# Designed miniproteins, single chains, continued (4): the designs that were tried, part 15

Each design is a single chain, and the fold is of that chain. pLDDT is the mean over its residues in the fold that is shown.

## One batch from the design tools (miniprotein)

Design m12524
Fold by ESMFold2-Fast:
Structure m12524 (fold): chain A 62 residues (1-62)
Amino acid sequence: MDEAIARLAELLGISKETARAVLENILSLSGRGRELYLRLIEKDTGVPAEEIRRIVEEYERG
């Protein structure tokens, strides 16, 4: 979890505390709901949803 939080914090330009909340929100969602949330983050931050998804999927595979 700490590695995924650190990567999200750096990628999104936010604090580790905020990145933890973002990761926990993504993990609480599945399928289309998760995809819509990732698209919302992309719209707000300019960071591609695919990059955020990769970090989350790497965490879930580890």
Scores: mean pLDDT 82

Design m12525
Fold by ESMFold2-Fast:
Structure m12525 (fold): chain A 60 residues (1-60)
Amino acid sequence: MHTFVFDFDDAATAQRVADRIRKEYPDSVARVSGNRLTVETSLPVEKAIGLALRLIGESL
């Protein structure tokens, strides 16, 4: 299991990213608390790295 935590500029951005993660990675659990997004996933390491890079891209 891998857990990623990302902080965004606002809660609306965190929610949009969470909705996208739920669509692209349906086996992952995305939780939003304010502007913080927590993603819990049991994806293989290679796919988990892809998910982390996706989240970093959304924060840029």
Scores: mean pLDDT 75

Design m12526
Fold by ESMFold2-Fast:
Structure m12526 (fold): chain A 72 residues (1-72)
Amino acid sequence: DEELKKLREEVTKKVQEKTREMGKKLGLSQEQIDKNVEAIREAGEGLTVEQLKEASEAVRNVVSGAVDKTVS
C-alpha cells in the first residue's frame, strides 16, 4: 500500500523534526540529537501507522511541556 508507506514516512519525518527541535531547546549536543533522530527512524520502520501517530502525539506533548518549563 503506497499510501501507507507515504503516511509512515510523513509521520516519521514529523517525529524526527520535533525530536531535533526538542533536543536543541533542551541543550543536547548535536551528536546526541543525531542519535535520537536515527533511533526514531529505526523504530519507525517497525511500527504500525497507529503507533507512529501515538508517538508523534507523545513527542508533541513532551516538546510543549519542555517549552513551558523553559519559558519563564
Scores: mean pLDDT 67

Design m12527
Fold by ESMFold2-Fast:
Structure m12527 (fold): chain A 87 residues (1-87)
Amino acid sequence: SIKEKILEILEEGAKRAIELEPEHRELIEQWLKEGKEILEKSDDPEEILKKLVELAREISPQLSDKARAVLEETIHRIQEIVAEYKA
């Protein structure tokens, strides 16, 4: 399902961000936890994407440029699969 693909992308992104910034592990794990809750509460891929983007923006200022780039790539990959799902 699309939700399973979004979850895999989120988990991969969180893992990469933690590897780059182990000091922000708790922040990134909280982001992943909240992202999973968004997935559980909605079946609309566009609503899920919107909430995940808002969540990423909230933590982004606390991350390095490298970890921020990983989060941005993670969101971009989710945007692509949501767009393909609606096509």
Scores: mean pLDDT 84

Design m12528
Fold by ESMFold2-Fast:
Structure m12528 (fold): chain A 66 residues (1-66)
Amino acid sequence: MIEKIEEELDKFTGGAKTISKETLLEVAKSLGLSDEQIKLLEEALKPFKELTRDQAIRLLSQILSQ
């Protein structure tokens, strides 16, 4: 699962060190997250303006595990 998240993230970011909330939501949609999972991601992203790549991978992995 983590390798799939990393692969999809890199397609959208080109290996950028920081990721916008908007880009992370597009990655989540591309990974096939449900509308319910997208809402959970939006809630988790409220305190952030941008995330590091590691933060983005961890957050997506946690939501996919629910």
Scores: mean pLDDT 79

Design m12529
Fold by ESMFold2-Fast:
Structure m12529 (fold): chain A 70 residues (1-70)
Amino acid sequence: GPEIRKKLLELIGEILRIIGEIFDLERKIEELKKNLTEESKEEIEKLEKEIEELKKKREELMKELKSLPK
């Protein structure tokens, strides 16, 4: 029914948002690598950790999406 459709759209929206965030962070890391300083090394480490957490959340949401009745 409409409720399942709403939940499906919400999950898809959240997954797409996370994918976008990962791409933005990966781009930021590449920019930091072009001008590598000691400060940027710490920033890269923090961004890589954030990407790891986002990838885990994306995987969990994708599993939830796959489990929805279609």
Scores: mean pLDDT 83

Design m12530
Fold by ESMFold2-Fast:
Structure m12530 (fold): chain A 85 residues (1-85)
Amino acid sequence: MEEIEKLLEEIKKKVEEIKELVEKVSEEKKEEAKRLLLEAEISEGLALIAYGIGLLTDDFEFAKKLIKKELERIKEILEKLKELL
């Protein structure tokens, strides 16, 4: 469980960073930044769903794999968003 909790906390932190960066993006790039934020929020939601399924089924190995995949997606989104600044 410790590793999954760490992953979810990292996801939450990165999504908050993405939200902050979207506010700082120029008008011309605002729509692209908003799309990246939406993609990140969807990935966070999917990670939380995977965690919930793990809690209900006691199958944390599968949940961890899905959560890691969503964290990697959020990391890629954060890098793309930084390029818009």
Scores: mean pLDDT 85

Design m12531
Fold by ESMFold2-Fast:
Structure m12531 (fold): chain A 107 residues (1-107)
Amino acid sequence: MSEEEIERMRQRARDLVDEFIKALEKHGAKVEVLEERFEVTDDGIVLTVKLKITYDGQEVEVELTVRATRDGVRIVSAKILKANSDEAKEKALTLLSQAARDVQRRR
């Protein structure tokens, strides 16, 4: 894979993460990016981002994994790493599902 192809795939992965963050913010969340990690694979790039999400006074940490290839970009997973309560975890799962649907609707 060329260096230019790698950079384009990195940008596509970051753009999808930014869209996901905006979708979360539209649903009332505040989002902070804590960590970002890129991995080059045989067919593209995997971007793993750790997010701190604050909503309704609750805080959760989420690991978002995005894969970008020549054929497109997609969310692979969103995992809750930490939650202050069961209520925070349940609200986070709902919020993540809503954001994922908003992003998927845009193709």
Scores: mean pLDDT 83

Design m12532
Fold by ESMFold2-Fast:
Structure m12532 (fold): chain A 82 residues (1-82)
Amino acid sequence: MKAEEEEKKFIEQARAAAIGAILRERGDEEAIKKLEEMEKKKVPEEEIIKELKELGEEKLSEEEKEEIEKKIKELEEKKRKA
């Protein structure tokens, strides 16, 4: 079921992007430096997504995580509606 796998990948990318945006907006210097280092090393996107998810679990508040999940569900609904 390739379509379901692609949906999971899209959801993971969207979560990672939201986490990265929050960290950049807050000016979390260590997280930003780590992400920039990974980009410079041309690390695969899958590894960057994993790192952002781990940073989100460690550094984001419960409220920030809830807002990310809300945005993700909105994106899922928009994608399904087409």
Scores: mean pLDDT 75

Design m12533
Fold by ESMFold2-Fast:
Formats: structure tokens, sequence, C-alpha cells
Structure m12533 (fold): chain A 95 residues (1-95)
């Protein structure tokens, strides 16, 4: 049976700039890619959660993190990204 490695990523209102978002996205991507390379036979599930203050996150910041994670999943077949839909709806204030 394939081992499953879960990585939880929580987006909080502390990410206030695109530069902070890019640094965070790069760190998360490096961690996910590192695990994917170390455990090619394992399933790596990245769970993206939003804190209660996630409404303070700039759209560009969360887009940067999600795009970095999507790229990791596209480049590594053992990586899957799961987004907290309820948390995402809070950020998508126009829907």
Amino acid sequence: HMETIEIEVELSGDIKSLEEAQAFADAVRDAVVGEARLHPGAKIVVKVKFSDDATNIPKEAFDAVLEALRRAAAEHPNVTVEVDEKGYEKIKAKE
C-alpha cells in the first residue's frame, strides 16, 4: 500500500504583501517538491486551509500560493492539492 504524506498549509491575515506571499509560496513549494522527490512512491496531499482572518489576505497573495502549489502538482504526479472551499468562498467576496 502507498504511504500518504499530508502537508497542511494555512493562509492567515499576516500575509499582507505580494513579496511576503511569494516568499511563503516559494517555501511551501520547496517543501512539497522536496517531499515528492524523497518519497516518489508516496502520495503527497497538500491541504490548503484559511484562518479566520483570511479575509485580510490580498487576492494576489493567495493566488500566488495556490499557483505555486498547482505548479508543484503539475510537475510531480504524486502531489495532490486540496483547497478548503468554504475558506476560499470567504476570500471570493464577489461570489
Scores: mean pLDDT 72

Design m12534
Fold by ESMFold2-Fast:
Structure m12534 (fold): chain A 54 residues (1-54)
Amino acid sequence: SEEALEHFNRGNERFAAGDYDGAIADYKEALRLDPNFEDARNSLNAAVKKKNEA
């Protein structure tokens, strides 16, 4: 959906800025709106990993 894509794009911006908490929140919202959004799921996993390793 358009809303899921908007959240995904904002999550990517936050991830690039090192805001992993914000990225996680945006990726989770993208997945709530579109549970089959595989790019958002993969990005969520990467953001969680980065947060735990930081």
Scores: mean pLDDT 87

Design m12535
Fold by ESMFold2-Fast:
Structure m12535 (fold): chain A 69 residues (1-69)
Amino acid sequence: MEHLQKGKELLEQGRYEEAVELYKKAIEEDPNNAEAWLNLGVALGKLGRTEEAREYFLKALKLDPNIRL
């Protein structure tokens, strides 16, 4: 999915707020995409939004218990 891939690119560039927006769009398109929830948590963690990051990591694990970074 284009939004997920672009989000990863922005995350690698340190553009965390923009990565969050793209991951949110990926989730809107597919709420069961565990990778999008995981990467949203990573981006929020980088922004210091640790509580939100934890919530999204748990959501990713609930959708796919075998999910990897």
Scores: mean pLDDT 81

Design m12536
Fold by ESMFold2-Fast:
Structure m12536 (fold): chain A 68 residues (1-68)
Amino acid sequence: KEEEERLRRLGELVSRLIDLMPEIFKNKEAIEEAKRIAQELLEHGDEATRRFAENILKSIEEIEKKLE
């Protein structure tokens, strides 16, 4: 039951991150929110979730550098 709640929470975070992707190129606030969600996935996710979050953070950092 605790595992089911954990997976549900991780799924909610992933879903929110996906919803932010179209906005990330247009809005610095969306970039900040996506970084927060990715950090939470890094701290609380399993190996696969952490790998996904690492890749997303790298992509966000690359986008930020291009916007600067």
Scores: mean pLDDT 75

Design m12537
Fold by ESMFold2-Fast:
Structure m12537 (fold): chain A 88 residues (1-88)
Amino acid sequence: DVDKAALQNDIETLEKLAKEDPNNAETWYNLGNVLYGQGKYEEAAEYFKKAIEIEPTAETYYNLGVALSKLGKKEEAEEYFKKAKELE
């Protein structure tokens, strides 16, 4: 309960930051991570994709692949894991 409330508070803060500066890749990446932690894998994947559009990183591609794998989208996940490895 306490951990879930803390994650929700972080989401509200990050959503405000994303609205104020939608071109900050780190904010979208952090939103994806918090939502992934809540088991909201579809929403996490969408925010990781937004982060990649602004600034593609190996870390963001890898985390997108993990979220897609949790959704059963294995082929799409493997493609992003490959992209993550190519950026390392």
Scores: mean pLDDT 82

Design m12538
Fold by ESMFold2-Fast:
Structure m12538 (fold): chain A 62 residues (1-62)
Amino acid sequence: SKIEQLKKDIENLEKALEELEEKLREAEKAGAPPSVIASLYAAIAITQAGLDFEKERLKELE
């Protein structure tokens, strides 16, 4: 169902967000270039926005 797919998409986005946050911590610890750090912050922001959007969609259907 659409609700089941949406729940799975939310779980996948939450996992992706955790992985990106871990990559950011590792990159900062390793002294990665500012461009790499900025790219990871951008990826986290985009993923968070997508997660918030999907959660709002699920809320409308429940």
Scores: mean pLDDT 87

Design m12539
Fold by ESMFold2-Fast:
Structure m12539 (fold): chain A 88 residues (1-88)
Amino acid sequence: DEFVDLVVQTWLKLLNREPLSPREQQIVAELQRQADAGVDSVEGILERVAQTLFQLPPPQAQRAARQTVARLEEFMEQKREELLKKKA
């Protein structure tokens, strides 16, 4: 899924402080816009970004948002384990 892969890649670049492409910058700006609009869940923010930037219909946007959250949670858990091992 192009949306899931691009959002995950953008998140990884942000965590590593790597420069973002113009398209990745648009994703970050739209994520911030939806958060500022009062969407209070990460899934909800991602669903709205999928609808606004990727023109996905609501059922596809909801699925893409859930897949993105699942991949980000897997990455964050892996990163947490690495940090705990480095502090031991």
Scores: mean pLDDT 77

Design m12540
Fold by ESMFold2-Fast:
Parts: structure tokens; sequence; C-alpha cells
Structure m12540 (fold): chain A 126 residues (1-126)
């Protein structure tokens, strides 16, 4: 499926960019600590905490929504896969459109999880 391949490539790129941002923040945190810059240390720590919180909240929401869809006896695995794919695409688009790093991290995490669930349920529906 060419759309699945394009979505995965885009999500892999966004996830790699998020990992790089987190690594850069961790490096700056260590530099602030080494320089005794408490204000900068606390500012960067707050940014890392916000990113981790947003990613955790996204994971919880995706797992809750996924569990509800899986529990619905009216939905086939193929229909569940299609719904998860639509949500993955929606979150990937929002990640590309946002300038807020915290909201981007939220959407990247949600998109990656929805894409993985879509792939798993597509395999069950084949």
Amino acid sequence: DPEVERLRAELERLAAELDKEIAELRKKLEEAKANGDLEEYERIQAQLDALNRAMGEARDRVLEEGAALVADPSLSPAEIAELFREEALRHARKALETTDPVERARHVQAAALYDAFADAFRALGA
C-alpha cells in the first residue's frame, strides 16, 4: 500500500527529529548544570518534562481508544485497521502543521502508535 509506505517514511522522519530534539535538550541540560546556570537548567528540565508528559498522555489516549475499538463486536479487523490508519494520518498532519514542540511530540507519539495498530489489524484482516 503506497499510502502506508509514505505514512511510515514521514512518521520515521518526525520520530527521528523528535529524538534529536530530546537529545539536544539533554545536552543543553548538562551544559547548564556544568555552568551552574540554575535558571537555564530548570527551564530545559521543564521543557523535557512537558514533552514526556505530552507523549505519555498521547500513549494513554491511543491505548484507551484502541481498546474501545477492539472491544466493539460490530467492527472487523480490517475496519479497525482503516480507522487506526485514518487517525495515524490525522495526527501526522497535525504534527507537520504545529510549531509547538510539545504538541508536535503529542501528535508524533499518537501517529506512531496508531500506525503500528493499523498494521497489526491489517495483518489480522488479510
Scores: mean pLDDT 86

Design m12541
Fold by ESMFold2-Fast:
Structure m12541 (fold): chain A 90 residues (1-90)
Amino acid sequence: SAGRALAEALLASLPREVQAAVYFTAGGILYAAGDYERAAELFERAAELSEDLEEQAKAYEKAAEAYEKAGDLEKAEEARKKAEEARAKL
C-alpha cells in the first residue's frame, strides 16, 4: 500500500539504532492490540537492527513471547535461542 511504502521509506531514512527503537515500539503497540504475529515480526526486525547485545536479547525475548501468543511455537523457540545466544555474548 502507498501508506506502508511511505512509512517504510521514512523509517529507512533514520539511523539504524533509531529504526530498531521504532520497530520495538511498534511491536509493543501491536502486541497490546492482540496482533501477536505482526508484533513478533516487528520485534525480530528490531533485534536484527540492534547494535547492542542487551537490546538485541530483549527484542528477541519479546518476539518469542509474541510468537507463543500467536501459537507459533517453532518460531518462539527459534527467537528464544537467539535471545540466549545474544545474552551468552554479554
Scores: mean pLDDT 85

Design m12542
Fold by ESMFold2-Fast:
Order: sequence, then C-alpha cells, then structure tokens
Structure m12542 (fold): chain A 98 residues (1-98)
Amino acid sequence: SNMEKANKLVDEGNRLRYSGDFKKAVDLYEKAISLNPNDSRAWANLGRSYYSLGDYEKAKEYLKKAIRIDPNNPIAVGNIFMLEYEGKDELAEELKEY
C-alpha cells in the first residue's frame, strides 16, 4: 500500500538523517509525503533536515505543516526547542505562533 511504502521511506530517511546524509534524507521524506501527506512525523523530519542543510525558511514551512497536522507532535515540538537553543529565536517564535 502507499502507506506501507511511505513508512519505509520515512524509516530510510531517518537512517540517512542520523548518518548526516541530509540531502538524501530530504528526497526520501518528500517521496514519503507525496504518498502520505498527513504524516506529521515525515513533515517534522523534513523540516529538521532542511534546518541541517541551512534552509531555515523551508525548515519553518515544513515544521508549520507538521504542527498543523498534529500540534502535539514531539518531533516538531523538539525541533522548535532546538531552533531556540541554537539561537534561531526568530524562527522558533514564528513556529510557536502557528
């Protein structure tokens, strides 16, 4: 099913993100989202990967999408705290308002 394919892509994307291969992780998360656009976890991890690549505007956009789907998503909430901790206060504050 598309859901099973999406879940496998998220798991592979997570593996690549933990190994520091953020560009490949982004590609896999985007493919997962094309199959299942309601997976808040995939959106949050896509946002975190863009943050690691230095694309803060895309990171903000995708974390907002994750929060819209699930406001209590611990990955999205954790990424907001990471942005605050790393001195990205403006981006983190915008995410809290969403």
Scores: mean pLDDT 79

Design m12543
Fold by ESMFold2-Fast:
Structure m12543 (fold): chain A 90 residues (1-90)
Amino acid sequence: SEDLRTFARLARRIARLAREGRTGEAAAFARMVASILRRMAEKSEDPELKEFLLELARRFEEAADALDAGRTEEAVRLLEEAAREAEERA
């Protein structure tokens, strides 16, 4: 899936911004991606895909919350895990 490959690339970009100390920008970007994932889940009639998209959205939201709390290493792990899972399903 091209969409899942796109989300993997976005997760890695957000992780890079976080590592560069651009934590506010990274958190905002992660929340935007989570919003897109939730909208895609709402439109999906495939229960397995819907569950997966919601799980990805949750990871991006958790990463954003971790960034806001100064837990950059946790946020990077969550984003890299999201990227790996999206690529495995693409």
Scores: mean pLDDT 88

Design m12544
Fold by ESMFold2-Fast:
Structure m12544 (fold): chain A 71 residues (1-71)
Amino acid sequence: TEELLERLRELVRRAEELAESDPEEARRLVREAHGLYLELLLDPSATEEQKAEAQELLDRALEILRRIRAA
């Protein structure tokens, strides 16, 4: 679970960095982040705190996607 969270954090960070220069790669990273979020949400060992952080990271990923669409 913590490893999934670390991967999710890295994907969102990279998507933010690439949103303006490489929007196609940023969109791919956002889709991958969404997949990891769903895996974490379905993990019975995930704590409420870990699920809350994953939700925050997903919200950030979706905001990146919104900015790419608006450009």
Scores: mean pLDDT 82

Design m12545
Fold by ESMFold2-Fast:
Structure m12545 (fold): chain A 83 residues (1-83)
Amino acid sequence: MSQEQLDAEVEAALHEIRAAVAENTANRYLKQGDFEKAKEAYREAAEHYRRAADVLTQAGLDPVDIERFRKAAEEAEKKAEEA
């Protein structure tokens, strides 16, 4: 693996972690009845999943993970609309 590919893997992994944190935050707000904050957090999760997919796409890496992240972004966006 080149340094560029390693950097892309790390950047994508950090975006995945940030997306998971945002989704957990959104779920907490949703349970508290704070629907506007839940919406914002789900949108933040979707943005991070899209960034993870973009980073891997640009590096030519992990087609399976790219599709997984794209699906996760769509699901997070749908949750934002439903919140």
Scores: mean pLDDT 86

Design m12546
Fold by ESMFold2-Fast:
Structure m12546 (fold): chain A 67 residues (1-67)
Amino acid sequence: MKALELAAEATKAALVDKDLKKAEELLEEAKKALKENEKELSVSEYVAARLAIIGAELDIELVKSKL
């Protein structure tokens, strides 16, 4: 699922690559993808994507707090 994949890439950009700009851009793309595909997602897919987005937001804030 596109939103879940983008959220995972945002987490990688923040924690592994330490690229906050890319992480924030990927996070916004993940949020947009979730909103655009919300009607096509099962409840479990929606919950998984939302949790992944929340995790990416937390990881970005954690990296920001250390910089």
Scores: mean pLDDT 82

Design m12547
Fold by ESMFold2-Fast:
Structure m12547 (fold): chain A 92 residues (1-92)
Amino acid sequence: GPHLQELAKRAQRSLEKRGIKAEIEVEGDRVKGVLEGLSVTQQIALALKMIGFEVDGAKAKVRIKGNRLEFEIEGLSEEQIEELLQFLEGLE
């Protein structure tokens, strides 16, 4: 809904302030992201977060090529989408 789209744009702007190029899309129970300029530690943190959601029944796809990370995760509740977007907003 509009609230989740606003959270996605907030996460994207927060990442961009840290020098990370970010595109984040929310569609139903799915979140897609393209992030460029993540550190190795940030890539690991995001991968671990995705694994956590998979343990809870979500399905994640992650592709890393150099400093570019693409992810798609589906089967998320609205609460899980908010959690993921808040995680991305705070990613250090």
Scores: mean pLDDT 86

Design m12548
Fold by ESMFold2-Fast:
Structure m12548 (fold): chain A 87 residues (1-87)
Amino acid sequence: MVAEAKELAERAVELAREEGDRLGVRAAEHLLRAAEALERGDVLEAEIHLGLALLELGVARRLGTISPELEEALRRAIEAIQAALAA
């Protein structure tokens, strides 16, 4: 559900900002943009932003800058966006 994906992405943005994780904020903001694109029916824009979020998350994991809590929040948002794209 697109509304659930957006809520999860918004919570990930808030958590990343609280933790001061700039790369996490970028990843979460891309997930929020992907969810907003899905609300508009723009599947291509949603796929682009999902791809950018996955790239930022991959970099954060390799640098060790991401907390387990933020990684889990981002994972939930990613899964919700992927489910909405598959529907």
Scores: mean pLDDT 86

Design m12549
Fold by ESMFold2-Fast:
Formats: sequence, structure tokens, C-alpha cells
Structure m12549 (fold): chain A 60 residues (1-60)
Amino acid sequence: SLVEQNEKAQQLVKEGLELIRQGKSAEEAAEYVLEKGKKLGVPESVRKTLAQYVKEKAAK
């Protein structure tokens, strides 16, 4: 459902940003989002958007 997909997206962003907070690189956090998103069945276009968002937040 859309609700389940939205919950997965929110969790991936939260986990990616937490990795940045822990001192991981933007690249490592983005790779984590892409790989875990794939395992969770998140569509590739959505995974790429979420990974890019996490990278942009890390750069600020």
C-alpha cells in the first residue's frame, strides 16, 4: 500500500541520516539507503531519490 511504501521511505531516510550523524560518509549513507531499500522492495527511482536526499542533507 501507499502507507507502507511511505513508512519504508521515512525509515530509510531516518536510518541514512543517523549514519551521517554517527560519522559515516554521505556516500556510505546513500549506499545503505539504496541497498536496504532494494531489500525492502522500494522501487529503484524512489530509492535513488531518497539516497540523493540523504547525500544533500550530509553536505549541509
Scores: mean pLDDT 81

Design m12550
Fold by ESMFold2-Fast:
Structure m12550 (fold): chain A 56 residues (1-56)
Amino acid sequence: SMKLELAQKAAELALKEGDVEKAKELLRQAGIEVPEDATPEEVAELADKAGVAAAT
């Protein structure tokens, strides 16, 4: 899914910039459930899973 691929790349970029809240919002907009208390590491794992799903 192109939507999941874009969300993964955008979320990873936001995490590199230190904007964890933006990364969470981008993943949620792509239909990925992100816990409110998710750590930056958990958000990075969710972004990675989105990328794998898009590539498969």
Scores: mean pLDDT 77

Design m12551
Fold by ESMFold2-Fast:
Structure m12551 (fold): chain A 65 residues (1-65)
Amino acid sequence: SEAAQAVQDAALSVEGVEQALAGQRGDTVVASIIAKDEEAGRKAREAAEQAARDHGKDLQISVSV
């Protein structure tokens, strides 16, 4: 999915993100992110939310530190 790939790439572009996986289910992108710290996790969430919005999709996201 282009939307899921965009969400994954956006999260991975954030400094301090160690892993990001995303997949699409219907109109929702589901993402799981592992970040080194809380700030990286927050920035990754923001980037993922923007990427989902740009593709007209809802986002379900889990961020682990």
Scores: mean pLDDT 86

Design m12552
Fold by ESMFold2-Fast:
Structure m12552 (fold): chain A 85 residues (1-85)
Amino acid sequence: KLTNDELGSALQSLGQGIDKTHAENVLSTNLGLTPDQVDLLSSALSNGDATLAFEILGTSVSTKPSAESALSDDAVNFLKTAGGL
């Protein structure tokens, strides 16, 4: 399962443009994000738009049940609380 630390590390890397390919692979494999969603998330994180970032992540968790099973319970609860799910 993807932990809060692993999720946070991937999001930080994506927002900073550091090791973007690795962050994209982690988010795509565990959350099922499309390349377009990863690009939007990268832009949101780089601009400090936490609301848009959580909307993208929350939509992924809501539309892909496998994404919830790939996340730790703490990560799921964090996304539900922050994303307004």
Scores: mean pLDDT 67

Design m12553
Fold by ESMFold2-Fast:
Structure m12553 (fold): chain A 86 residues (1-86)
Amino acid sequence: SALEEEARRAGRGYGVAAASAAAAGIEAPPVVVPALSEEHFREAAREGLTEQMGLSEEEAEALVDAIVERHRATIAESVALGRAAA
């Protein structure tokens, strides 16, 4: 669906932004993107990190885990918004 594609693009974009922030030594912005689930967000962000930024699967997983741990409440809010829009 269009919402799934939007959520995937937003998650991929956030992954790239978070990696860029980490490389620059600055804090990643809070997660404020539509998401279908925490797992979908993890997959989309990981895809952005591996495909667009060239990170290894291990590096991408570690960064996504750190983001999810820090921003779990915001991700849950994004999932709720995504479900309400579907």
Scores: mean pLDDT 71

Design m12554
Fold by ESMFold2-Fast:
Structure m12554 (fold): chain A 75 residues (1-75)
Amino acid sequence: SAAEEEMEKLVRELVEELEKIAEDESLSDEEKLEKTMELLQKVRDALLSLGDKATPLQKQLIEQLEQMLKQMKAM
């Protein structure tokens, strides 16, 4: 479905951006953590904007992103 294709694209783009941050030798470990958190927050907020229109899979992704952000903030 179109919704599944959009989700696959979103996940692919997220992974690619995370890899760019991880491979950026100009960034410190602290800067990489900050940029990773900013990216995850941006994706979470975009998904949250869907509200009741979010699919069950999108809602699960929101919960996973929120858990990851909570863990990263505790580091």
Scores: mean pLDDT 80

Design m12555
Fold by ESMFold2-Fast:
Structure m12555 (fold): chain A 55 residues (1-55)
Amino acid sequence: MEKEIKELEEKLSEATKKGDKKTVIEILKKIIELGEGKNPELVLIAKEALEKLGG
């Protein structure tokens, strides 16, 4: 899980730098799924990022 989250964070960083909103949203949703019940702080951060993308 931790290695998987780290890989997703790296891909998220790259997609964000490129402005690929579709990929960013997909990665954030995967982070929320993996973090649900295991890393609530990471889930909260990912949800906040999704809200910022929607505004």
Scores: mean pLDDT 76

Design m12556
Fold by ESMFold2-Fast:
Structure m12556 (fold): chain A 66 residues (1-66)
Amino acid sequence: MIEKVEVSAEESVEEIVEKLKKKGYTLTKEDKEKIKKAIEEARKTGKTVRVLLELDGKKVLLIIKP
């Protein structure tokens, strides 16, 4: 099952990472970089950005709203 997590591009990378940690996920440096780039893209385009992460062998779809 793919977990969907919705966040705002107004949130920091640190806030998003903490939300995922509260759900029991461990994030690598590479995962944090993917989140950072997706936030930057959502802010630049004003569009929803979807990024698929593989966290602890599980698929998590992060939905970033501008």
Scores: mean pLDDT 83

Design m12557
Fold by ESMFold2-Fast:
Structure m12557 (fold): chain A 64 residues (1-64)
Amino acid sequence: MGSPESEFVLEVPESATTSPEDNRRLVEEITRWLEEQLRRAEEQGDEDTVRRLREALEGLRRGL
């Protein structure tokens, strides 16, 4: 075994179904996205956006 062939191309066709397992991953991804948005909002000085993002994060944490 000398040369690993890389054939890793995940082609996800039209995805329109939301499974309970997908919901868990979605929540985590949304949480990370919200945290990044929060940092950007803080840099921009958008207090309203910062408040909304913090409330959204708390809502997600309670849902967990």
Scores: mean pLDDT 68

Design m12558
Fold by ESMFold2-Fast:
Structure m12558 (fold): chain A 61 residues (1-61)
Amino acid sequence: MSMEEKIEKVVEEILRLIEEGRYDEAKRLAIETLESLSEEEQKLFVEKLREASRKYKEQMA
């Protein structure tokens, strides 16, 4: 699995935890992921999280 695929999978897992109300677990996973990534990969990860979070909020609104 490529690093980009791994990032996407982690983002999906974080969103799933948020949907389940497990915000502390989601936050911890996000921090651990950021610490393991290069600067470029962190930027991609943040962008994907931002997009997914926006879509989630729009769906719930």
Scores: mean pLDDT 76

Design m12559
Fold by ESMFold2-Fast:
Structure m12559 (fold): chain A 94 residues (1-94)
Amino acid sequence: SALLERARAALERAEKALEEGKIAEALEAAEEALACAEELLKQGKIEEAKELAEKALELARKALEKAETKEEILRAIALILRCIGLLIEADMKG
């Protein structure tokens, strides 16, 4: 799946950005991965969407721990909530 490949590449970029202290870039990449997961869920690929959302949630939590600006903190919290919402929806459908 092209979406799954894009999501995996985005998660790798997010993890690298976190290691480099680039919080905004990490959040942007994790948001891209979650957008792919949301689309996979719409296609009925529940397990794939759930796995991607769980990884994006872990990265968002790590980004929140390293966040230094109000904008980064709020963005990380928004991403955490979005990941949790997708995981709840996935469990209700699966």
Scores: mean pLDDT 89

